# Designs tried in a protein design run: designed miniproteins, single chains, continued (3). Part 12

Each design is a single chain, and the fold is of that chain. pLDDT is the mean over its residues in the fold that is shown.

## One batch from the design tools (miniprotein)

Design m8407
Fold by ESMFold2-Fast:
Structure m8407 (fold): chain A 62 residues (1-62)
Amino acid sequence: SNAEKRSLELGREIGETLRLIGEVVDEAIQKAKEAGVSDLTKIMTPEEAKERLEKLRKEREK
């Protein structure tokens, strides 16, 4: 059914988004280690994390 197909597509989009979020978090963790900081928000604000996620998503769609 169309509803089932849309649910599968939504699931794939969510899965891909979570994977990209994981990449952004991993980058923030690595930068935090380099800076000797335990608080990730001091390395990357939520707004900067969103911008990073958008850039990664855009690069993956190309």
Scores: mean pLDDT 75

Design m8408
Fold by ESMFold2-Fast:
Structure m8408 (fold): chain A 77 residues (1-77)
Amino acid sequence: SLPIEEEEADGIRTGGTTGPVDAAAPGDGRLEAYKNGELIAEGVGTGGGDAAGLGIGDALVRSVARGEYVRVEVAVP
């Protein structure tokens, strides 16, 4: 299974962007997982922005708010 850095996701959302980014109206949320700067998986919250599942390893899920973009760095030992 691949671990996910939730703090990194928060840093990108708040430290690197102003407001929600790359989430479409009417209200889908977006989650992207990166490894070594390359996109390896993505998920989208369905038309209310509840949860986006990445399918990386077993039971890896990240909730995203409506209109929110979350980017995470994934580490593998």
Scores: mean pLDDT 43

Design m8409
Fold by ESMFold2-Fast:
Structure m8409 (fold): chain A 60 residues (1-60)
Amino acid sequence: SMKEELEKEINDAMALMQAAIAKINKDSKEELEELLKKVEKENPTAERGIELLREYIEEL
């Protein structure tokens, strides 16, 4: 259902945000850019998470 698809997308986006925050505490901007590339390749359907991560990297 559309609801289940939306819930999955939201959960995937939240997981990406948590991973990005954890990386920021330990790693450089370069590693976040590599994480973005990996996510775009492995989880292209997580569009919201990808957008948020991209915006976050741009603000660094």
Scores: mean pLDDT 76

Design m8410
Fold by ESMFold2-Fast:
Structure m8410 (fold): chain A 94 residues (1-94)
Amino acid sequence: METIRRLVEDFRAMLAAGESVAHAIASAIGIADALGLSEDERLELARELGRAAAEMGVPLETLEQALARLLQRGKLTQAEVDAILEGYREAVAA
């Protein structure tokens, strides 16, 4: 939980600094992989990244384009893409 919270805070800071959503997501997932987070922990991080993107006002189209590119490059799995979109939609509905 603490590691995920820090990665989400760093993600928000990157977006606030004008970094692309694709770069911010790739950075968070890359650090999670380097730290040896389990698949379940990475999926939880993915949901929280989606939630943070929605709260930060990232348009859904921009997020979908970033996720498609990261999936094509092998930087994300389909499960991680689905988790990010789930978190985004839950935050928009709240």
Scores: mean pLDDT 87

Design m8411
Fold by ESMFold2-Fast:
Formats: C-alpha cells, structure tokens, sequence
Structure m8411 (fold): chain A 66 residues (1-66)
C-alpha cells in the first residue's frame, strides 16, 4: 500500500541519516541514489501516481535530513 511505501521511505531515509555520521560524502551520495531508486522502482511496480511518488521521495528526503 501507499502507507507501507511511506513507512519504507522514512526507514531508508533514517538509514542514510545514520550513514552520514560515519561515511564519506561520496558513499552517502551513492546510498541516497540506491535507496531512492529502490523506492521509485517499487512505487512504479505498484502503479503509484507521479504525485504519490513525489510524496514518497519528499518523506525520504526529510528523513535523510533529520
């Protein structure tokens, strides 16, 4: 469901936020791209709208920044 994907976006964002404390910026950037791609691919597989995909990516970005 959309709610499950929103939860995963927050989880993946939190993983990146934790990694930012220990990893070099280039490795963090690779992790961001990897996790964002996984979220986009899963959203596309579930037939989510562009608006819902943007929302999921926003939640991911917010969690990364925390």
Amino acid sequence: SLEELEAKAREYGAEVAAARKTLPQDEVNRLVVKKAKELIDWADEKGLSEEDIVRILQLFAEAVAA
Scores: mean pLDDT 84

Design m8412
Fold by ESMFold2-Fast:
Structure m8412 (fold): chain A 70 residues (1-70)
Amino acid sequence: MKELKRRLAVIQARIAVLKGEISFLRELIEKFKDDPERVKALEEEIKKSEEELRELERERERIEAEIKAL
């Protein structure tokens, strides 16, 4: 149980960091709206971060289900 809770805490911390990064990138898009090439690069980075976030959220759900099954 303690091991799974530690892993859950690590995954939750990584999710929080990624959500912060995505928010920061969105703020940069607003700041650089007049630079379409930079906006495109930022949007591509957001898409990559959102995909990584989805994978981490699936892992979180898996660990939470495992803890509940115990």
Scores: mean pLDDT 83

Design m8413
Fold by ESMFold2-Fast:
Structure m8413 (fold): chain A 70 residues (1-70)
Amino acid sequence: SKVEKARELLEELYRAIAEGNREEALRKLEELKKLGADEELLEKAKEALEAGNDDLALKYAQKAVEKLEE
């Protein structure tokens, strides 16, 4: 299901950020976008990630997935 895949991608995003792998983290945000997660919130997550604000990036990505889950 989309919810299960989005949840897995959030876990992978968290891991990529924790490992300092910015390129992998950006790929996970793009995969979430392809699943239909909120594009505006994912763009904010990307901006936060590029600014080095990992906590804010995760918060926006979580909100994007919550909207997908309804």
Scores: mean pLDDT 84

Design m8414
Fold by ESMFold2-Fast:
Structure m8414 (fold): chain A 70 residues (1-70)
Amino acid sequence: SEEEILEEVKVLAEDVIEKAKNPNVSEEKKEEIIKKWREEMDKVLSELSPEAQAKLKELKEKYEKELKEI
C-alpha cells in the first residue's frame, strides 16, 4: 500500500540521518548514502498517486532540512 511505502521511506530517511551524524562514517560515504537516498526517493515518487507524491515531497523536504542542520 502507499501508506506502507511512505512508512518505509521514513525508516530509510531516519537511517540516513543517523549515518550522516555518525563521526565514524567518512564524508565520502555520507555523500554517497545521501545521493542514493535522493535517487531512491525520486524513483519511489514516480510509482505513487498524486496525493501520496505530495506527502512524499513533504517528507523529503523535512529530511533535507534535517540533513542541512548536521
Scores: mean pLDDT 82

Design m8415
Fold by ESMFold2-Fast:
Structure m8415 (fold): chain A 71 residues (1-71)
Amino acid sequence: SAAVEAALARAREAAARLAAARAALATAAPEEVPALIGEILDAIGDLIEAYLDLVKAGLSEEEARELAGLG
């Protein structure tokens, strides 16, 4: 469904942002850390939202966790 496709697209985008922010955090100056932590938290929130949308669309919790990158 279009809703599942949208949730998967959000999960992929959020996973990429999470990976990039975590990588940046390893070499960040102290002044950059708050913004990177904010980005990590926002990306995790987007992954949780994608998970919930997948469950609402009829996927199992297990399948939705794997697809959202939370499992």
Scores: mean pLDDT 87

Design m8416
Fold by ESMFold2-Fast:
Structure m8416 (fold): chain A 78 residues (1-78)
Amino acid sequence: DVERAEKILEALWEAERPLSAAEIAELTGLSQSTVSRILNLLKQLGLVESSRGPSGTTLYGLTPAGRKLVEELRKKRE
C-alpha cells in the first residue's frame, strides 16, 4: 500500500534519526506488523536500511535514495 509506505518514509524523514518498528507504529498509527512488513519491502527497494541499536533493538533509517524520494514527495505536497 503506497499511502502506508509514504507515512513510514515521512516518519523516518521527520525523526532525523533511526527508529524502531514500535516507534514508527506509534508515529504513523499503523500496527507493528504492518510497519514491519512495509519496512521489509522498503529495504528490498533500497529506500531503508536496518541497524542494531545499543540494546539489540533493530533500528531503521532512510538510505540516500530513500531520503531523495521523500524530498521529491514533500515538494509535490507544497
Scores: mean pLDDT 81

Design m8417
Fold by ESMFold2-Fast:
Structure m8417 (fold): chain A 82 residues (1-82)
Amino acid sequence: MEDVEAFKELLEKALTASAADMKTFVEMAKKYAETQSVEQLKEIKKSAIEVRKRAEKLGNKEAAKGLEELAKYLEELIKEKG
């Protein structure tokens, strides 16, 4: 099973997450991202940005904020590894 696809599925679940669940999710996602290649991180970042926009449309401000934090971390990690 493709790791990037599994990560994208986890991002989708963030749309219905509580604030506490989002904090845990972001921490787990950051740890998982550290094991990924630059190419995989770029794909994951694009998915995180898209899911964040969907969270904003749904009015889930906590999910949107958590996904924005994740996207920023992914961008920093891409710069460090690239």
Scores: mean pLDDT 77

Design m8418
Fold by ESMFold2-Fast:
Parts: sequence; C-alpha cells; structure tokens
Structure m8418 (fold): chain A 77 residues (1-77)
Amino acid sequence: ELKEKAEEKIKEAEEHFSRGLRALSRGDYDTAAEHFRLAARYLEEAAEYYKQLGDPMAEELREAARWLRERADELAA
C-alpha cells in the first residue's frame, strides 16, 4: 500500500516534470517553474512514504525535490 502510494506520487512528479520541460523549451519560464514546484512537491510526498518503509529511496527523492525547487526559483527570478 505505502509503496504503491509512493509510486503514484512519483508518476505525478514525472508528469509535471515533463510539462515543465516542455514549457521551458517554449520560453515559458513561469509555467516551467510552477510545474517544477509541483513535481518537487510530489517527490517530497513519495519520499515520506519511502521513509515510513525504511527505504533509502526517500533521501534520493528529497535530493531530487530540492534540485527542482532550486531550478524553479531560478526560472521565476
């Protein structure tokens, strides 16, 4: 159950990351930033489920989320 919930959150993050990349390729930096923030949010939710499972994937997902937030902040500046 928890692993399935984490995987669903990762899928949502991947969808938003793809949309962010498409917006970025069009020069739509504000839209790209919002999608990267949403992707980071879903990765943080997935990381919380993996943390409850004791899975080291939790820290990798937290690092990915931090990276995406930094990129979003740069694009929105």
Scores: mean pLDDT 87

Design m8419
Fold by ESMFold2-Fast:
Structure m8419 (fold): chain A 60 residues (1-60)
Amino acid sequence: APFLAVARVNLPKTSEDDLELREGDRVLVLEEVDENHVLARSLATGEEGLVPKSALERIS
């Protein structure tokens, strides 16, 4: 099931598939893509993209 997380660090957009985040941004984690990455939606922008799991802290 989808859950909420917070970005622990600033994440630049380095490819088209990446989600750009600033530290403290809240995201809805939609799906696990691989061992190290999730697909998430930014609650601030509504944009979706790939985020490293290590950059997120689960809050719900």
Scores: mean pLDDT 84

Design m8420
Fold by ESMFold2-Fast:
Structure m8420 (fold): chain A 63 residues (1-63)
Amino acid sequence: MEIEEITKELVDKFGLPEEAARLAVELAKSGATPEQIADVLVRLYGVPREKALEAARFAKEKL
């Protein structure tokens, strides 16, 4: 899927801010693990750990 499509799905399904969703997709594309992506979302955006990990796995699945 295109980055824009994955970003929109992350916003719609997980309620992430657009900036957080874009960062998650970019990190997933760069080869970061779901755990690494989740840690960044928790640290920078205050996303709950469980939600961040699910969003990270979703982003990597769609790439």
Scores: mean pLDDT 82

Design m8421
Fold by ESMFold2-Fast:
Structure m8421 (fold): chain A 66 residues (1-66)
Amino acid sequence: VSLLAVQAAILGLLDQGYSLEEAREKVIQALVQAGVPREEAERLVEEGVKAIEEDREAVEKQVRAS
């Protein structure tokens, strides 16, 4: 499982109207069903959320600077 795939899954769920908490749990459950241990799935989701937050700040700075 790639970090980019986890980020895409979280963003897709948020776009559908799920809360960040709901999106995290749904992605964790999907990873566990795919054979990823829950502890590893939780770490991947936390890394994905962190990457999304960092990317959002970078995009907002670029848009505001233009």
Scores: mean pLDDT 75

Design m8422
Fold by ESMFold2-Fast:
Structure m8422 (fold): chain A 65 residues (1-65)
Amino acid sequence: MQEIIDEASIAVLEMHASLLGARVEERDGALVIHTEGMTPEEVELLRKAAEETSKTTGREVRVVE
């Protein structure tokens, strides 16, 4: 159950980040979202999504410029 939710939540976050033009990278078990060149509004949307995904999955998610 939790593993299925984790995989789905990560996939959805990666798709949203990609759609907004962000690059997603895995580093030492953490998911890193690169928001270089994005608007403040787009960064805030990804920050909220990353925070929710981290709380839901227990996985470390970082939003970086």
Scores: mean pLDDT 75

Design m8423
Fold by ESMFold2-Fast:
Structure m8423 (fold): chain A 77 residues (1-77)
Amino acid sequence: EKEELIKKVKELGEKLKSPDPQVRLDAVTELARIALTSKDKEVLELALKYFREASKDPDPEVAQSAKAAAERIEKKL
C-alpha cells in the first residue's frame, strides 16, 4: 500500500510538469485528495514538496490550489 501510494504521488508530481494547465490542476487536486487522507509522513513530505513547486505555477488556479493544499499539509506535519 505505502509503496503503491508513493509511486502514485510521484506519477502525479510528473503530471505537474504537463504543458496543459488542466492536467496540472487535476494532478494538484488528486495529490491533495491522497495527501489529506494520508497519515504517512513520507507521503505528506513528498506531496508538500510538489505543492510548493506547483504554488509557483503561472496558472493562477493551479498556483492557488497548490498553495492551499501545502498550508493544509503543513498543519499535519
Scores: mean pLDDT 83

Design m8424
Fold by ESMFold2-Fast:
Structure m8424 (fold): chain A 87 residues (1-87)
Amino acid sequence: SHMHELLDELDGLFVRLLNLAANDADPAQVAAVAARAKELASQVEIPPEVLESMIKALEAARAASTNPEIAAILDDLIAFLRELLAQ
C-alpha cells in the first residue's frame, strides 16, 4: 500500500539520518535527509509509540553530537515530531 511504502521510506531515512549524525557527516546532507523525513512524517499517520521511540533516538543522537550545525538540525526535527505527538 502507499502508506506502507511511505512508512518504509521514512524508516530508511531515519536510519540514514542517525548514521549521518553519528559519523559527523556534512550538515547539508543531514539537513536534506531531515527535511525529507519531515515531509514524509507530515503525510502519514505515525503511531504515538513509534513517534516516542523516534524522539528518544534523536535526543540520544543530539546528546552525542559534537557538531553544532547537526545538533541544530536534530533539535528542529525533535521539535517537529513532538508537535505531531501533541496532536
Scores: mean pLDDT 87

Design m8425
Fold by ESMFold2-Fast:
Structure m8425 (fold): chain A 62 residues (1-62)
Amino acid sequence: KEELVKEALELAEEAEKLGFEELANTIRGSVENILETGGTEEDLKKLIEEAKKEIEKLLKEK
């Protein structure tokens, strides 16, 4: 679980570096919500997959 949290936060940092501040904030907020509600590793994995897809979409717009 700790490793998945770290991966999600690293994706948020990558989004921020790319100028996608709103996406970075959304990822961080989603991680916090999952942890507060007692979410599972599956919830974190889905968040990571969605974050990766969103970053790819935004990069293609350039």
Scores: mean pLDDT 78

Design m8427
Fold by ESMFold2-Fast:
Structure m8427 (fold): chain A 79 residues (1-79)
Amino acid sequence: MDELAERFVELARRAAEAAAAGDFAEAARLEAEAVRLGEELRERAEKEGEEGEKKLEETVAEARAIAEALAAAIEAALA
């Protein structure tokens, strides 16, 4: 699971970087890949029980922090 979680966060970060650079097509492609891995992460977490759920929560929190930072940067650029 850990490698899958790391890959998910990596894709989220790359998508955020692409969007910040104005490459929304690449950002959308990376987001689609992240969604696919997110589904695999959820399935794995459910099968691994409490430890899996904790890792999923941490992974989602990290990805959310990246998304919020990107949203703040876009808002600042548009202000």
Scores: mean pLDDT 76

Design m8428
Fold by ESMFold2-Fast:
Structure m8428 (fold): chain A 63 residues (1-63)
Amino acid sequence: EKAKQERIKELEEELKRLEELIAELEEEYAAETDERKRAVLHAAIGILKAAKSFLEEQIKKLK
């Protein structure tokens, strides 16, 4: 159905934005030398990766 296809497209666009954000944070993590700042970045990356997995599962369920 058209509504299902539109929703899949929206979720795939959100997934792409999440992937770009994760890549940016991973670059910041690689450049960071302060252990506390690295811990915060690591936690943020983990949360975003969990959100990515959730979106991938939602897309899979719609197919």
Scores: mean pLDDT 82

Design m8429
Fold by ESMFold2-Fast:
Structure m8429 (fold): chain A 70 residues (1-70)
Amino acid sequence: MEEVEKYLEEAKKAGASDEVIRYLETLLRVAPHHPELALEAAKKVTEYVKQGKNDEALKIAREALRKIAE
């Protein structure tokens, strides 16, 4: 949980779009039930945001939430 929260804050500082932030907040909420998947997704999303690739970050966040919803 703390690691996902750390990535959410890093993404905000890196200029993540509002939609990416909303998906990361959702990953933080589900992290207690899917800790490894949520952490991996949050890390990758934040890495793409830091590279200025918000579209790729959004795609990764959506795919992770889709896997969690299954």
Scores: mean pLDDT 80

Design m8430
Fold by ESMFold2-Fast:
Structure m8430 (fold): chain A 70 residues (1-70)
Amino acid sequence: SLERELVREAARRLGLELSEEQVERLVEAFQRALSREELEELGEELGLSVEQLLELEIEVGVLQLERAVS
C-alpha cells in the first residue's frame, strides 16, 4: 500500500512543500492510476498543477522500486 512517508519523500526530492492534509489526500488518490481529468480535479482541490501531480506520481513509483530492490 502507498504510505505517507513515500509521498513526503517524493515531495522533498521535488522541492515541494506539502501540508499533512495534502499528503493524506495524495496517499488516497495515488492508490490507483488517475485519468488526466481526475488529475486536473485533484490539482484544483490541492492547489497543485497537473505537472506537479505527475512528477509526484512518478517519484513515488521510483521510491517504491528503490525499496523493492534494497
Scores: mean pLDDT 81

Design m8431
Fold by ESMFold2-Fast:
Structure m8431 (fold): chain A 100 residues (1-100)
Amino acid sequence: SEKVEEFRRLLEEAEELLRRARELYREGERAAEEDREKAIELYEEAARLAREAERTALEAARLGAESPEVSSSDIMRALALAEEARFLARRAERKKEELE
C-alpha cells in the first residue's frame, strides 16, 4: 500500500538523519578541546538534525500504526529511533550550552 511505502521512506530518512546527527555530535566532541566556536556549531547542527530525525520517526510510527501491513516490530523500531534522536538532541543542546 502507499502508506507502507511512505512508512519505509520516512523510517529510512529518519535513520539517515540520526546517523548524520551522531557523526556531527562526535565531531563536536573532538572539536570541543581545540575550537570552541566550531564545537558549538557542530553541536547546534547535530541537535537540529536529531530533532528532525525525531519528528520524521514519529511520523513514520503514526503512519505505521494506521497500516495493517506494517508490523508491530517496525512501529517499535520507529518509536525507538525517535527516542534515540530525542536523547541525542538533548545531549547536543546541553553540550552547546556548556560551551557558551
Scores: mean pLDDT 90

Design m8432
Fold by ESMFold2-Fast:
Structure m8432 (fold): chain A 79 residues (1-79)
Amino acid sequence: SAEQQALQAELAALQKKLDELLQQIQAITRQILGENTDLSDEEYQQLVAQLNANPEFQKLKAEVEALRERIAAIQEQLA
């Protein structure tokens, strides 16, 4: 149906946006954690805390969660 085609098109667009957001999350993660390979467990935990406190990382995670919720809702409608 036209409704199913519209939902499939929206799903494809949302999946593309999800990939873009996940790429941005990965880039921030690499910037904070990936440059330091010779870390103690304590130093690693400190960098993980820094990553989790990063405002851009928190914003992107929130956007990813909202997007995943919408994707799941569309997938349920298409089932």
Scores: mean pLDDT 84

Design m8434
Fold by ESMFold2-Fast:
Structure m8434 (fold): chain A 70 residues (1-70)
Amino acid sequence: SSQDNINTTIQGIQDIYQQSVDNNQSVSDVQSRMDSYVNQSSSDYNMSSFDIDNVNNIRDSFVNYYSRQQ
């Protein structure tokens, strides 16, 4: 379902966040990895523009939070 695809994409963002914390990655690397992942997942799952906007907002929140913890 579309909800399962969204949940899978959010889980992937959370996984990238945790891996980035564990490996002390730069903010720019985190941004690039999350952008690439979200773009790929949005394409693979053929997400609606509404769902893409929601996932992008979640991505931006994780990137902003990561930058503030540095």
Scores: mean pLDDT 88

Design m8435
Fold by ESMFold2-Fast:
Structure m8435 (fold): chain A 63 residues (1-63)
Amino acid sequence: SEIDKLIAQLVEMAREQLSRGKMSNEQQIEYTELLLRVLKLLNHDQESIEAVQKKLEELKKQG
C-alpha cells in the first residue's frame, strides 16, 4: 500500500541518519513531508497534522 511505502521511506531515512549523524535541513524537510503524508493518509488527529505542517513551514524558512 502507499502507507507501507511511505513508512519504509521514513525508516530508511532514520537508518541513514544513524549512520551519517544528524539530519541536514533538506533531509529534515523530506522526512517531515513524508511524515505529513502518512498522517493524512491515516486520518490522524487534526492537531498532530497541523503541528507537523507548522514544523515543515518552519524548516522551509530556515536557510
Scores: mean pLDDT 74

Design m8436
Fold by ESMFold2-Fast:
Structure m8436 (fold): chain A 65 residues (1-65)
Amino acid sequence: EIEKLIEKLTEAVQKSKNPEKAKELIEKLVIEGKLSNEEKKELAELTGMSVSDINKIAKGIEKKH
């Protein structure tokens, strides 16, 4: 469920070592529905989420738009 992944991502951003950078990447993902492979890896490292989970969120956003 994408809503659960988004909630997990939001919590992880607040706990990240660089929450502002993580927030910028999430805003880009939500607005554009896509991130580069490099940006996905950076977001995964900042949030502790897998690139696979980031891809699931991106795909879910694409379906809603």
Scores: mean pLDDT 75

Design m8437
Fold by ESMFold2-Fast:
Structure m8437 (fold): chain A 63 residues (1-63)
Amino acid sequence: DELLEKGKEAAAKGDYATAITYYGQALEIDPNNEEAREALVELLEKKGWADEAKLLREHLDSL
């Protein structure tokens, strides 16, 4: 998945906003993409944005 790879590359460079965007786009294409869901949640948790990670899980579960 090219979007997932671009997200990983952005996260590795510290560009978390771009990483979140690519992981989000991957999940819009396949909401059941567990690797993208896990990567995005882990990224938000690493940033200390636990509330954002929780809201994202709730949003994805409602799709």
Scores: mean pLDDT 74

Design m8438
Fold by ESMFold2-Fast:
Structure m8438 (fold): chain A 94 residues (1-94)
Amino acid sequence: FEKAIEAYKKAIELDPNFALAYYNLGVAYFYSGDLKKAEESFKKAIEIAKKNEDHEILGDSYLGLSYIYRVRGELDLAEKYYKEGIKALKKTIK
């Protein structure tokens, strides 16, 4: 499990605009219990995905962020980001 985080960090080092790598890093940190680093990674994935108009990674990253806020009991933020995630994913279908 440690090796996955290192692999994603290396991918980011090679391509700092690779939104998918930040998303995967967020997922890996979430399952390792590091909610703060998971939140930071998903927020970075959102930033890059918005710039690149990558609606799939944008939606998935918002849903990851929503789940973190739900786990922390911040239900208003969880609902806000859930709605943003669904809105982004709808654009992948046109």
Scores: mean pLDDT 81

Design m8439
Fold by ESMFold2-Fast:
Structure m8439 (fold): chain A 94 residues (1-94)
Amino acid sequence: DDYEAKIAADPNNAQAWEYLGRRYHSLGDYEKAIAYYEKAIELDPNNARAWENLGDAYYKQGDYEKALAYYQKALELDPNNVRAQTNLEEIKKK
């Protein structure tokens, strides 16, 4: 609720876009989640968590090639991201 108001006040608030992405991801609306995560990354390309979340959304859709690429980007930005590392290893075994 608050993040929608923050985006209306400042559409360049990358964290608010990432929050909306996570909300729609939790609802199983991966298309909307991806669109919001892409907006967050456009505004802040160094947000490793947004790259990880984008990878997870593509993974849920079965697009393993895109999921792999985005998890690799998350690890490039944050090598200690355990979730991205674990998910990347799971994809490599497929």
Scores: mean pLDDT 82

Design m8440
Fold by ESMFold2-Fast:
Structure m8440 (fold): chain A 70 residues (1-70)
Amino acid sequence: SMEEQREIAREIGEKLRQIGDGVDLYLQGLKLKKQAEKAKKKGDYKTAEKLFKKAEELFKKAEELGLKIK
């Protein structure tokens, strides 16, 4: 049925969008983690701690989006 094929295509499209959002959050988290590591190497431990916490928050949000795909 064409209706069944359209529904499958719609579901795939929605899953791909969720994956894209999760990837964006994950990449933002990696960027913040790298910035935190640089701050730590420079002795700016307060900035490093804030950036690590923000990166961890973004990684958790990316994981939650992955769980919703199921």
Scores: mean pLDDT 81

Design m8441
Fold by ESMFold2-Fast:
Structure m8441 (fold): chain A 52 residues (1-52)
Amino acid sequence: SLEEALEKVRELARRIRTLAESGAPQDEVDALRKELAELMEKYGLPPEAAVV
C-alpha cells in the first residue's frame, strides 16, 4: 500500500543517512539509494517523502 511504501521510504532514508555518516562503503550506500529511488518512482512518491 502507499502508506507502507512511505514507511519503507523513510526507513531506507534513515538507514542511508546512518551508513553514510558511519563511513560505510560507497557501493552499499549507492545500492540503498537506488532501491529508495525505485520505490519512490514505483509508488509515485514526491522527493519530500524521503526527508527525515
Scores: mean pLDDT 77

Design m8442
Fold by ESMFold2-Fast:
Structure m8442 (fold): chain A 60 residues (1-60)
Amino acid sequence: LRELVLELTKLQARIIALRTELDILKKQKAPQEEIEAVERELRELEERAEELEEEIEKLK
């Protein structure tokens, strides 16, 4: 349980960092392909965070 909570915390920190990166890319008018790549990575990490939250809930 404790290890899963730690992993979730790390994942949430990474998601925040990527959201910041996405905002910077949009502000700099980066190529759409780069914006889409970061959006895809964000979606994958958000899905993983949801899966971890579900696993943590099952262990409570």
Scores: mean pLDDT 80

Design m8443
Fold by ESMFold2-Fast:
Structure m8443 (fold): chain A 106 residues (1-106)
Amino acid sequence: LSKEEILSLLEEIRRELERLLARDPAFRAALLPESTSPSGRLPITQGMLLSTVFLHEYHRLSLAEVGEVLGISPATVSTILRRFHAALDAHPEATARLRALLERLR
């Protein structure tokens, strides 16, 4: 992939994820669980989710390296990635375009 193709693909992935998060409350809750409790829950933003996926899947960084870049624990990185893949698997029709775009980055 050329630099322009990669940048275009990343922008398409960002837009598709934003569309899914805006339109599907169940998908949003699975990826970005809003904590109504002050204890024990991780506040995950859309930016943290996208950065985690791009750094691990595209840049091939380890869980520890992604954690260092984003200032979060490797366990948090693992949780974000696990939830992301589980959400894609649970919503196959809604996420078909997003999965196709992500596979083009590999």
Scores: mean pLDDT 71

Design m8444
Fold by ESMFold2-Fast:
Structure m8444 (fold): chain A 77 residues (1-77)
Amino acid sequence: MVSKEDAIKKAREAQAKRREVMLKQTEEEMKNSMKYESEKDEMEIALQEHKREVERIAEEQLDMSTKEIEERYKKLQ
């Protein structure tokens, strides 16, 4: 006769092992998902940074053009 205590201990050990396997599987799936999601996020950040850089260049060019126009009009007056 298996004692109630032994049965509980065996069930607890089996549940602990099952939990450990599930945690390892979840960790592997999360690592794969996070890697894929991180790559997408990095691409979005890179695109946003590239947009900001293009805006900075455009703003600098606009400022330079505005100053050049102002200087031309000052010389003509």
Scores: mean pLDDT 61

